Designed miniproteins, single chains, continued (4). Designs and how they scored, part 7

Each design is a single chain, and the fold is of that chain. pLDDT is the mean over its residues in the fold that is shown.

## One batch from the design tools (miniprotein)

Design m12227
Fold by ESMFold2-Fast:
Structure m12227 (fold): chain A 60 residues (1-60)
Amino acid sequence: MLAQAAVEALRAAIEENPESAVAWLGLGAALAQLGRDEEAAEYYAKALELNPELGDRERL
């Protein structure tokens, strides 16, 4: 339920600032909560490309 709204908000944030690795990470987490594991993995990979430090430890 709430994860769907989070996905829409995070997509808008990414469109305004594509450099926000945190927004890509958040979108991946929201999609994982919706059971969209394949899409979540794609967005996690994008977040790691923008900020490799996220691969060492997850940020909140």
Scores: mean pLDDT 73

Design m12228
Fold by ESMFold2-Fast:
Structure m12228 (fold): chain A 77 residues (1-77)
Amino acid sequence: MDPLTEELIAMAKAGVPQEELDKLLEEMVEEGVRDIVDGVMNTLLKKGKISEEEAEELRKRLLEILEKERKEAEEKE
């Protein structure tokens, strides 16, 4: 399992309220999205395919795409 999942399970076993676990999960998911974007950007920079300025723009674009896909998949309507 991912380290964050193991930590959440341990907290649940220790008697941490589910409301706190839900909030923690949301925060960790947000950090996970950033890690994915950083990984892609670093790979492209390492291969010399893009400049640092292009990498920053690509990071913003990827975050926007991921946010849109997440909202579309989890629409409240």
Scores: mean pLDDT 59

Design m12229
Fold by ESMFold2-Fast:
Structure m12229 (fold): chain A 68 residues (1-68)
Amino acid sequence: DRRAARLARAIAILRALVREMPVGSELPSVRQFAGLLGLSQATASAAYRELEREGLIKRIDGKYVVVK
């Protein structure tokens, strides 16, 4: 499934990016991340929601921030 594979890759890339960033750092917007990786906004949004579910990032003032 191409959609599942693209989502898994997006999650892996976003997780690797977060690990290199200090706590309190602001992530790229979902739209910027989607553009950088050639993803749909739906796929990029799903990757951000997964990392928020894992407790690695949190949405603060409309932006995603590293919390772990």
Scores: mean pLDDT 83

Design m12230
Fold by ESMFold2-Fast:
Formats: sequence, C-alpha cells, structure tokens
Structure m12230 (fold): chain A 71 residues (1-71)
Amino acid sequence: SLEERKARLDALYDELIAHFEQTDPERAADLRGHREQVDLAVEALKDNPEEAMRFLDRQIAELEAALERVR
C-alpha cells in the first residue's frame, strides 16, 4: 500500500540521517531536504496513487542502495 511504502521510506531516511548526523552533518541536512522534496512529490501525486506508489518504490530502492554503499 501507499502507507506501507511511505513508512518504509521514512524508516530508511531515519536510518541514513542517523548514520550521517555525527560524521557528515551536511549530508544529513541534504537527506532531510530530499525527504521534504519526496513528501511534496507524493502530495502532488495525490490523485494518482499507483504512480505515487511507483515513485516511492524507486525512492526506496535508491535509499536502500545508499545504505548498502555506506556499510
């Protein structure tokens, strides 16, 4: 569902931001900014839930890849 994807994405942002908060605060700030842009994009897709879910799936994949790179 859209809610499950949003919850997964939020968890990935929280983990990445926590990872960088102490070591690279500029990267943590960038991630917070990207999170805000993603939230705005999802709101813009309010009338197209299937497209919103596809967008979120792409964002989830990107954040999962980013986490793999820093581990």
Scores: mean pLDDT 83

Design m12231
Fold by ESMFold2-Fast:
Structure m12231 (fold): chain A 73 residues (1-73)
Amino acid sequence: MEAEELLRRAVRALKEGDYETAIRLAEEALRLAEEAGDRRLAAHAYAVLAEAYRKLGDEERAEEYLRKALELA
């Protein structure tokens, strides 16, 4: 599925320290997951967004996305 491939690429970008690319790819994966009603993929996309924003020092945004991920799990 396209959303799963975008999310795999987002996780790779996150591991490589490319947080801006990780956010962009995770946001696109989230959009596709929400359109498909895939709560598991949406939760994973939110978790990637939370970690990326945490790495960028945006703690408020990170907490918001982590909360959304936990609500879907």
Scores: mean pLDDT 86

Design m12232
Fold by ESMFold2-Fast:
Structure m12232 (fold): chain A 85 residues (1-85)
Amino acid sequence: MKEIYIERAKKYEELAEEALKKKDYETAGNYYEMAGSSYELAEEYEKAIEMYEKAKEAYEKAGEKYKDHIKVLEERIEELKEKIK
């Protein structure tokens, strides 16, 4: 079961990277967040943190309308960091 989540996460990561190349920061943020969520379901917490940090960077470039969403991602990143201690 976890392998399906890892495969899904990798696909979302690839889609996010394609969106970044097109400077579609909203789409890149969304896909990195979906990749992070999929890694989290696979209990790959280090990878989930990496994806959420990339989502945050993409949303910061996408504009101020994502400010509150970035804060939620920051809280999730801190929670996951506690789990991998």
Scores: mean pLDDT 86

Design m12233
Fold by ESMFold2-Fast:
Structure m12233 (fold): chain A 68 residues (1-68)
Amino acid sequence: GGRKYLEERARSIYTGTRIYALAELEKNKDSPDYEEVAKKALERIRQAADLYAEVTGKEPEKVEIELP
């Protein structure tokens, strides 16, 4: 079955993207480039969330990101 594997992959992509993005934000929280890093992180999370919703038909858990 293709759908189950695609759903598992979409979940993995979303989870991994979220973890990576949040780690990059924490790493760069005091950086002069923080705003740019935050914008890129939000865009990547949004793209992964869109993929998750398209594949699963469900909304992923909302991610709160503090912007400067």
Scores: mean pLDDT 75

Design m12234
Fold by ESMFold2-Fast:
Structure m12234 (fold): chain A 70 residues (1-70)
Amino acid sequence: VMPSKEELDEAVKRLEAERGEEIRKRSEEAAKSLAEKLGIPEEEVPELAELLYKLELDAEAIDAIIEKAR
């Protein structure tokens, strides 16, 4: 009943893909929230989302940074 190595590799690959999509979606939501708060044009949101994804920042981390920067 132990999964084979091939089954484990496939499961890991699927989980990594799902996790990557969720993190990317979270970064897009964080970028929209940040753009709304800072008055950044919607056209720049995709670029901001890519930056946040690379920095692994979510909405909570961004809110904390904004609060500290005031």
Scores: mean pLDDT 70

Design m12235
Fold by ESMFold2-Fast:
Structure m12235 (fold): chain A 68 residues (1-68)
Amino acid sequence: AVTEAARRGAEIEPLLREAHQKARDAGLNDLSRRLHQEVRDRLMAGATPEELRALVERYIAEIDAKAA
């Protein structure tokens, strides 16, 4: 459960780190908070690394759109 979630989280850690950094740099702290919560919820629900990557990529796109 939690240990498996941590393992899956490690697979997307570099991308997740990038997303949080982009949100922080753009002042979009609410998006960073939402991303953190949604990733946690998905990990606990058994989401695959591919599903988590897609989620993080959607957040990066939203951050980039709002930062423009």
Scores: mean pLDDT 79

Design m12237
Fold by ESMFold2-Fast:
Structure m12237 (fold): chain A 69 residues (1-69)
Amino acid sequence: MTPEEIRKLFDEALKEALEEAKKTGLSEQEVMTRVVLRIAPHLTEEQLVELGKAKNIEELKKKFDEIFG
């Protein structure tokens, strides 16, 4: 999977999780968990560990950009 494909998958996963949060009231932690689980099969162990350090959605986006930007 290319960095562009992973970015698209991340954006789609985040959009879906945020739409579900608006509908059902998912917590920020639940949104982040859903996004990470969606992209996890396409990441290295090191990349997964780095993304797992994110405390909120803004930090998750920043770490994702640092890895794939």
Scores: mean pLDDT 82

Design m12238
Fold by ESMFold2-Fast:
Order: sequence, then C-alpha cells, then structure tokens
Structure m12238 (fold): chain A 70 residues (1-70)
Amino acid sequence: MKDLEEEMQALSERYLELRRRLAELEKRGAPEDEIRRVREEIDRLLAELARLQRKLDELQKKEQEKKKLK
C-alpha cells in the first residue's frame, strides 16, 4: 500500500507541475502544438492516477477484511 501511495503522490506532484506549465504556456501565447503536448501528458497522468486509485481501493478493502478477521 505504501508503494502505491508514494507512486500516486509522485504522479500528483507531476500533474501539478504540468498544470503550472500549461498555465504559463497559455499566458505567453505558446504554439497550440506545445500546449497540446502538455495536455496529452496531463491526460496520461490522470489515467495512471485513476488506475492506481482503483488498486489502492482494492488494497484498502483487503486491509479492512484483515481487521474484521481479528
């Protein structure tokens, strides 16, 4: 569980970094191709975060089952 939480934290930090970068690119009127590349990276990270969240939820259910069996 800790490894998944750490991976999700790292992805969340990168997501915030890319959001900040996207905002800077939009402010300076960067080319649409550059903006699109950053948006694609964000979409990829969000998909990975969704997968890890599902995995974390499954592990949390297993931990709750272990506690119930005490």
Scores: mean pLDDT 78

Design m12239
Fold by ESMFold2-Fast:
Parts: C-alpha cells; sequence; structure tokens
Structure m12239 (fold): chain A 70 residues (1-70)
C-alpha cells in the first residue's frame, strides 16, 4: 500500500540519520540504538502506530545526544 511505502521510506531515512550520528555515541548508546533499529526493522510496515512509537523513542535519544554535545 501507499502507507507501507511511506513507512518504509521513513524507516530508511531514520536509519541514515542514526548512522550519521554513530561517531558521537558511546558503545553502550550504539548498542541501545541498534536494538531499537532492529525492533523498527522487524515491525510490520502496516503497523503505523508501532512505527511512530519507535520513531519517537529513537528521536528522543537523538535529542538527548545532541543536547550533550553542546
Amino acid sequence: SRQERVNATNIENLKEIVESLRPYMSPEEQAEMDKLIAELEAVDLSDSESIARLQKEINQRIKALLERLR
């Protein structure tokens, strides 16, 4: 469906953002982020609610990382 294609694109974009920030993460933060990305990759692409929840958690961790770098 169109929504599944949009969800797939959003997941890939988020993975690229996370990858660009890896040099600024501790090994522990990288392990936690890898777990969240694995959960996001395992989710059914039609499950927009679960995708949005995982995206929110990943974005909150990114925000915390960026605040630490200031």
Scores: mean pLDDT 84

Design m12240
Fold by ESMFold2-Fast:
Structure m12240 (fold): chain A 73 residues (1-73)
Amino acid sequence: MSKQELEDEVLLAMAKLVAAVGKLYFEKTGDAEAALEMLERAREIAEQIKNPELRKEALEYVEETEEEIEKLA
């Protein structure tokens, strides 16, 4: 694994984790505004991924999570 591959995998994991924490926060508090701010941070992390397939995976996960929160808010 190259240094770039490792960085992309770490960013993918971080983006997914932040998005998942945002959803959990919304489920526990009902605070959609704070949850969507966390998803914005997850999107910023995802956009730093250089591998296009991993970036797409991260962005799709964030977008799906955002849609789930918006449907329940």
Scores: mean pLDDT 85

Design m12241
Fold by ESMFold2-Fast:
Structure m12241 (fold): chain A 59 residues (1-59)
Amino acid sequence: LPPILQRIGLSLSTSPSEIQAAVDKGLTTREEISEFTGVGRGNGGGGIGSAVDAANSLK
């Protein structure tokens, strides 16, 4: 699980809308989420990488 998601209380099963809500609340930034998309993909992190990518596409 990416450290930033642990810090803001999200999990691997967190929906893209919840990740977007965390960005909107100022708990994290789009740039941080975008960086985790790359990490998740490289490590085969699957589900969370997909959710992060979807959240990034929303804004």
Scores: mean pLDDT 57

Design m12242
Fold by ESMFold2-Fast:
Structure m12242 (fold): chain A 61 residues (1-61)
Amino acid sequence: MKEELIEKAEEHSRLATKALEAGDLETAAEHLEKAAEYYKKAGLEELAEQLEELARRLREE
């Protein structure tokens, strides 16, 4: 159960990286936000907070 949530978070993190490489900051922020949500549900709250902050900064660009 936790493992499945972490796998979903990792998938969204990968998609965010690809979006960043393509210069699509909005799509990258969306994927980081989804990754953070899954990490938070898995109990990895500090990691989720870091990804939420990164997504916020990308949207401020």
Scores: mean pLDDT 84

Design m12243
Fold by ESMFold2-Fast:
Structure m12243 (fold): chain A 115 residues (1-115)
Amino acid sequence: SFSDDVKAAAALVKSLGDQLLAHLDAAAREDPAAADRLAEARRKVEEAVKLVQKAADLVAKDPNSKEEALELFRKAKELLQEVARTLGGLGSTPEAREAQRAAQEAIQILERAIS
């Protein structure tokens, strides 16, 4: 069902978000000059995770919330795309590359759920 698909996508994005946050923290230690940009990326990841969890809660409570849930997923995807752009603009450290992979995987999950 749509509700089950949204809940499954939100759970996967939360798991990837947790991995992404760990890699961002490690990347900041490897490249202190990027720390401020990585801290901004970190806040965007936390907000994206909150939005996908809110979408899952909405579809569980109200089947008429489909469009609102999809809007939350689109906003979360936009935030993660901004994170991926930030990471693409930084020097390629191993932790920044792993963060970028997690962000791209989360974006693909959200894109499939929106489609």
Scores: mean pLDDT 89

Design m12244
Fold by ESMFold2-Fast:
Structure m12244 (fold): chain A 59 residues (1-59)
Amino acid sequence: SAELKELAEKYGLSVSQVEGALTLVSELSDEVAIQYLMKDEGLSREEAEELLEELKKLL
């Protein structure tokens, strides 16, 4: 979707990485999702928390 493409561009991720993050946010606790985004996607904690909240709006 256009929304996932905009998030990918904003956070320096691919669209497929954002799609994966959306799935993880739907299935995992907030802290586990944040830790994944920091470790696997290389985001700062602030960026991971912001992306988490934006992805929750799409669920």
Scores: mean pLDDT 83

Design m12245
Fold by ESMFold2-Fast:
Structure m12245 (fold): chain A 81 residues (1-81)
Amino acid sequence: MKVEILSTEVKTSDGVESVDVAVSSRGNQVIVTALARGKKGATAEVTVTIRLEDGSEQTVTLKVTVPFDGGEAVAVAVLKA
């Protein structure tokens, strides 16, 4: 399956060092992953819009909170295409 990333928007609180966003596909599924690093309690909101092979568009929002100082948190969304 081919997936096109149309947009990625990242909103962070104070204390976020980095946010990594990945989009992958597995069979009929699209997997969106957001990983945030930073200070304990820092939050990241990632909004990804993708286009599927059938031309349909889907938007997913992932929210992550860093669990401890220097820590990492990951959120995953699985979409059916």
Scores: mean pLDDT 82

Design m12246
Fold by ESMFold2-Fast:
Structure m12246 (fold): chain A 70 residues (1-70)
Amino acid sequence: MPSPEELLKKKKEEAQKLVDDYYAGKISLEELIKGLEEILKELKKSKDPLLQEYAEVLEDAIEKLKEALE
């Protein structure tokens, strides 16, 4: 089974792909926010402190993106 560190790396890569797809014009800001919220939900299922710390960082980023949505 993947370690918490391996899972964190995978989720960071998934989040980065969404950001890259948004800046490349492949997805909308709303689709970016939705994708990041799905990653956040998965992170919040974990009891690992490292994954919980990243979940808090991602939640703050999502809130800032929602503020940028017109």
Scores: mean pLDDT 81

Design m12247
Fold by ESMFold2-Fast:
Structure m12247 (fold): chain A 65 residues (1-65)
Amino acid sequence: GSASVGAAGAYAAGGNEEARRLAEEAGKHDRQGDSEAAAKGAYEAGLAAGNPEVAERARKMALQG
């Protein structure tokens, strides 16, 4: 949950503004209890940051909670 989404937010903060915005949306979904939407947002944030491999890792972390 919150720890995984916090990691995605910190991760996207090192990327571009779009990646950061997507990570913030993922955090919003996690707070609403939608872990699948949170995981999707974390994945999209990683893709926007330009690293598909890390995007997959962030998605898995968000799903594990």
Scores: mean pLDDT 67

Design m12249
Fold by ESMFold2-Fast:
Structure m12249 (fold): chain A 109 residues (1-109)
Amino acid sequence: SEADEIGEEGARRAREATLKKGTEGGGEAARAAGRAAAREAGKGGGRGGAIGATAAGMSGAGGWMSAKIGGGAEEAAEGAETAVRSAGHSGGEAGARGARAGAEAAEEA
């Protein structure tokens, strides 16, 4: 779907932005990506939107926590990537918006 394509491109952008910011900045980027992706994907409603939003938020938070306890920038980047991809996978206009918002949040963090 278009949302999945936007999710894959957004996931790449979020990963690159998060890696560039290092361990401390990368953790913050992953958390920001997860929050933004979850917020927009959740607006799609239904079980798909709820599952996508939960996955995005948890993945971003996981990346942040992993960075803080010694995982470093690579694990933060994986969290950000997974958060944005999960939002895209939730599908529809809300999933696409979630993926775009998550990638943008990672870049701006």
Scores: mean pLDDT 84

Design m12251
Fold by ESMFold2-Fast:
Formats: C-alpha cells, structure tokens, sequence
Structure m12251 (fold): chain A 58 residues (1-58)
C-alpha cells in the first residue's frame, strides 16, 4: 500500500540521518516492493535508486 511504502521511505531517511546506510538501503528496498504492488512504478524506481545510493555510501 502506498501509505506503508511512504512510511518505509521515512524510516530510510531517518536511518540516513543516523548514519546507518545499510538499514536505510533495506527500508528503501522494502518501500520499492510495496510501490510496485500498488502499481506505482515511478515511486518504486525512485526508492530503488535511493537504496542503491545508500548501499554505495555504506
């Protein structure tokens, strides 16, 4: 559901602020899967890119 995916993005952003890039990447990946299930492929792609950036920053 889009609301649950949005909450996972917020948790990912909080993890970035805490310096926990690995946890942030996991939240963004989960958000991307929920956006895909909701049919929101554009938001899913953005969440996947956020996860990749977090993984590279770890």
Amino acid sequence: MKEEAKKLVEKGEEAINAGDYKTAAEYFKKAAELYKKAGDYESAKLAEEAAKIAEEAA
Scores: mean pLDDT 82

Design m12252
Fold by ESMFold2-Fast:
Structure m12252 (fold): chain A 60 residues (1-60)
Amino acid sequence: MFVDQTQQLQRESQRMRDEARRLYEIDREKGEELMRKAEELQEEADRMQGLIDRGREDSR
């Protein structure tokens, strides 16, 4: 059931990166803040993906 959450995090991260690039042209500080948030979401998605790849029975 984490698959849907992982995909949502990946989409959120992707959207934040696109938004951050647009904000860089308007407000660099906000653009950088969004980039950092996008990277954190990407890392969370990566960790969730790792759990999925190992399978639900990582520990039982």
Scores: mean pLDDT 73

Design m12253
Fold by ESMFold2-Fast:
Structure m12253 (fold): chain A 74 residues (1-74)
Amino acid sequence: MKEEIRKLMEEAKRLTVEYLREVEHASEEELEQAEAHVEALGEKLLELSETDPELAKKMLEILKKQVEELRKAL
């Protein structure tokens, strides 16, 4: 699970920045804040995978759906 979370968060970070830059025309400062936010979420998910693996798995599935929608929006 941890490796899957890390890979998904790396992709989520990349796609979020690309979406904000290309679609939303976000400022460089907004892009940096978005990257930091995604990284923080990833760290929280990794902690959750140790304390509540079942909940972490459900959260991971929700994020996979969001990442898939983000890919389609690009």
Scores: mean pLDDT 79

Design m12254
Fold by ESMFold2-Fast:
Structure m12254 (fold): chain A 77 residues (1-77)
Amino acid sequence: MKKELIEKATELMKQGARAYSEGDYEKAEELGKKGGELLAEALGLKNVSGDEIASLDEEGKEIVKGVVKAGLDAYNA
């Protein structure tokens, strides 16, 4: 498991959510894309798509849920 990549992806998703809430949509898109790329690398996926995520085991799916929740929590903070 690439724990460091998952942590970096989570932080980028949180930063992207904050940028979006601040009205910096270009920065939010850039950070979201970068975070998604790191998450895909950490999980051994080609990309962060529904089909790729559906191919994960339960542990991998829980990691994705955690990253998404962190981003949503940051947006609502």
Scores: mean pLDDT 78

Design m12255
Fold by ESMFold2-Fast:
Structure m12255 (fold): chain A 100 residues (1-100)
Amino acid sequence: MAVTQDQMNQMMAMRQAQMDFARSRGATVTQSTDANGVQRTTITMPNGTQTTVLRSADRDMTFTRDSADTYTVTTLDRRAQTRSYSTMTTAQADALRAQF
């Protein structure tokens, strides 16, 4: 699915708003950047639910752990101008994170 620049900017603004909202709800937000410029943001809610966002120059991926074996993953590919949404196993999510 093709995504416009305005839609990409709107999704980025929504992610920042979600982080700000999580902090207001008492969440712990941890951010780091690796040598390749990939930014990792982990949001841990007081109830223990955890969301990880990986951001690079080319794409953003959001990993939300739904259960012990499943993740909901949203991918925004800025270079290809595409967005996808999928549910996958923990093993598939780990493999996808390793490719980031």
Scores: mean pLDDT 71

Design m12256
Fold by ESMFold2-Fast:
Structure m12256 (fold): chain A 80 residues (1-80)
Amino acid sequence: DRVEQAKAMTVKFVNAVMNGDIEAARRYGEELASLVSDPEAREQVRRHVDEAIEALKRGDLEEALRHAHEAGRLGVQEAS
């Protein structure tokens, strides 16, 4: 079930962002995006993943989590 996989990847991605683990965040974020079959929605998920990681590099955890949650929401919605 791709929706259940997207939910699991979202949990791992958000936890990686919370822990400041940039490498894990990139890996789980890319896995989440890969579960999205629509190319435009997939690029939107990737954009939010990229923005979460860039915010994390700046030390802006609030912004990083905002983008992480949006990537997860869209990833779960668009998983099929």
Scores: mean pLDDT 88

Design m12257
Fold by ESMFold2-Fast:
Structure m12257 (fold): chain A 118 residues (1-118)
Amino acid sequence: SLVEEGIRAMLNGDYEKAAELFEKAAEERPDLAVNYYIGAAMAYLQAGDYEKAVEYARKAIELDPDNVAAHTLLAEAYLQAGDYEKAIEVAERAIQLDPDNPVARELLEKAREMLKKK
């Protein structure tokens, strides 16, 4: 299974390979593509490729605009890239979708704190 190979690649630290496997899984199972694009975004975050992490989180949002996990991954990618204003905007959207989401609230607070460190 491409998904099992992708998870194994993540565990081995082969993040680019993991992302490629999740991308291939999305092509073969379009009905599950949202989850696989989330997997690719997570893999690119771990690799430090924040541009690709943003790209795949956005692909997940395009397929499922109310997907909270995709919004929190996009906020985290912007935060790690140092784009604190965009991280705030996306984290606020995630909180609108799920007001009790602890990950979205933590990302919002962290992004606001980083923006103040000047």
Scores: mean pLDDT 88

Design m12258
Fold by ESMFold2-Fast:
Order: structure tokens, then sequence, then C-alpha cells
Structure m12258 (fold): chain A 58 residues (1-58)
């Protein structure tokens, strides 16, 4: 499945189930996903793009 969909799903889960502030939930989701990458410039740019897309969906 798309990383965009997975990122959006996790962010929404934290907001709805944990009642977290949307901005805080987004920051935690980005941090978690960042730990799963090798940290290459390309992967970090992709992660940033996913964060922008997820924020637009909130």
Amino acid sequence: SSMVEEFARETLRRVEELREDPEKALEEAIRGLSRLTKGTPEQLAELHRLAVEARRRL
C-alpha cells in the first residue's frame, strides 16, 4: 500500500483514538516514519512530501 495512505491512517488514528492534538500527532508520525528510513536525501524528501500531503488531508 501507499506510504501516503499509511502515514495518513496513522496520523488520523492518533488524533481520533488517542485524542491528540493534530499538530502533535503529525510530528510523532513523522518521527516514527523517519526512524524506518535509511536517512538518504531522497527518502527524507519523500517523507517531507508525505507529511505535506497528510496535513492537507486533516
Scores: mean pLDDT 63

Design m12259
Fold by ESMFold2-Fast:
Structure m12259 (fold): chain A 99 residues (1-99)
Amino acid sequence: MVVQEEEATFESLGEAYAYLGEKVEELKVGDVLKLRATITSTDVATGKSFPGLEVLIEAKVLSEGVVEVTITVLRSPAPALAPGLSGSFTVTVETLKAM
């Protein structure tokens, strides 16, 4: 069992999940990847970046090609959205990479 910890910045939560999916392919059953993701968006009309959503995404390999993902909101630009983003789900690595 290996626990890997990474920090990275992404333009969307979907990009963070896709990155996580690529990384977990290198892991074995029982291994865990903890990704601390900062989500920023750039308004294409204004060029302004919007940092503020910070999440901890933990992926545990349950079986070949299947992971349990737990998302914890560490910081939200809209605190009212934070409870709706935290949770756990089981997903295939292929689905995670397609997010």
Scores: mean pLDDT 72

Design m12260
Fold by ESMFold2-Fast:
Structure m12260 (fold): chain A 61 residues (1-61)
Amino acid sequence: SLPEVVIEPVTAEEAAALSEAEVAEHRRIVAEVTAKLAAGEPLSPEEVERALRAQAVLAAL
């Protein structure tokens, strides 16, 4: 079954308003989830949603 994961759209203005620490946290979230995938660890729907939101923020920068 496909979980229908919907993330809120992130604008370039919203992404640019983030502090350096907030940007670093988003990069950490993506790295953590990527490491779990590489290790073959199962991901929770919450971890997937957090990673997708973090990727959207970083892509908007």
Scores: mean pLDDT 76

Design m12261
Fold by ESMFold2-Fast:
Structure m12261 (fold): chain A 55 residues (1-55)
Amino acid sequence: SLIEEAERLRREGIRRGDGGAASAAGFALKMAQEGAPEEVVRRGLEEARRLLAEA
């Protein structure tokens, strides 16, 4: 699920010390929990993955 993916990416960002990735994933997690459109959540997850790939 998008919530589980956001939680994984947030945890990964924290483990790597990537505050930007952790923040982006945390935003996506918050949006998913509040029932935001899937497109909004996916955009946050894409940003988190982009930041993790740059690290």
Scores: mean pLDDT 82

Design m12262
Fold by ESMFold2-Fast:
Structure m12262 (fold): chain A 59 residues (1-59)
Amino acid sequence: SALEEAKKAAVEAAKSGKDVEEGKKKAQDMAIRLLTSGKASAEEAEEAGKAGIEAAEKL
């Protein structure tokens, strides 16, 4: 689904960070890009951002 694809993109962006703080920023940036490009709704982008932040915190 679009939501699961958005979550995957945000999580992969988070994992590409050098540390937890960079991972969180990359996850949020990805969620914003998905929203502004029309690839995710506001709700989907919010959930994707949360998933990415959780992934970054586990780094």
Scores: mean pLDDT 80

Design m12263
Fold by ESMFold2-Fast:
Structure m12263 (fold): chain A 76 residues (1-76)
Amino acid sequence: VPEELLKELEEIRERLKEIVERGREKGADEEVLERRKEEVEELLEKTLEIPGNVPVLKLLEEAREIVRELEEEVER
């Protein structure tokens, strides 16, 4: 596994954790938080299984979009 990929995965996971914690503090729906967390983790797991650069970049972008959507939902 490329070191750069592992770093990207760590950054996404750290951001997701912060957003989930903030969401809990703001009284966000725990079911929504867990569902979004699972969606992101599934995409990150798929990046480790797919050979090549282009498919991995698309999965990372999808994961980042879910994190962004969750952040917007929490900040409402």
Scores: mean pLDDT 76

Design m12264
Fold by ESMFold2-Fast:
Formats: structure tokens, C-alpha cells, sequence
Structure m12264 (fold): chain A 63 residues (1-63)
């Protein structure tokens, strides 16, 4: 799903961080960089994290 990173909550970032095996702060730092580049999508974050886009989408929906 094409969910904007700027719309995600701290809890949703924590859920994504668990899927990626990273601290939530690291995931938010990556998301901030992607937003600054105009790549404000969950799929762009999934590519940066090296995880399937569907896994990020499920984490967002589960949180």
C-alpha cells in the first residue's frame, strides 16, 4: 500500500522497526530522509530497510 510516511504514528514506526530488526529511532531517521527526498511512501521505506513492502503494510495495519 502507498501509505505516506508523514502520516505514520510512533507506534506504527515501532511495529515496522520490529519487522526490520532495527531500533524505532533508526527507522524514523530513514523515513525522515526519504520524506526530505520526496519519497514519502511505505514502499520506499521497505526498500531502504530491505524488507518486502507487504510486510511494512501489515505492520502499519496491525499497530
Amino acid sequence: ASTPLSSLTDEQFAAIARVAGLPPAAVRALADGLIAEGRDTASALAEALGVPPAAVARAVRAA
Scores: mean pLDDT 80

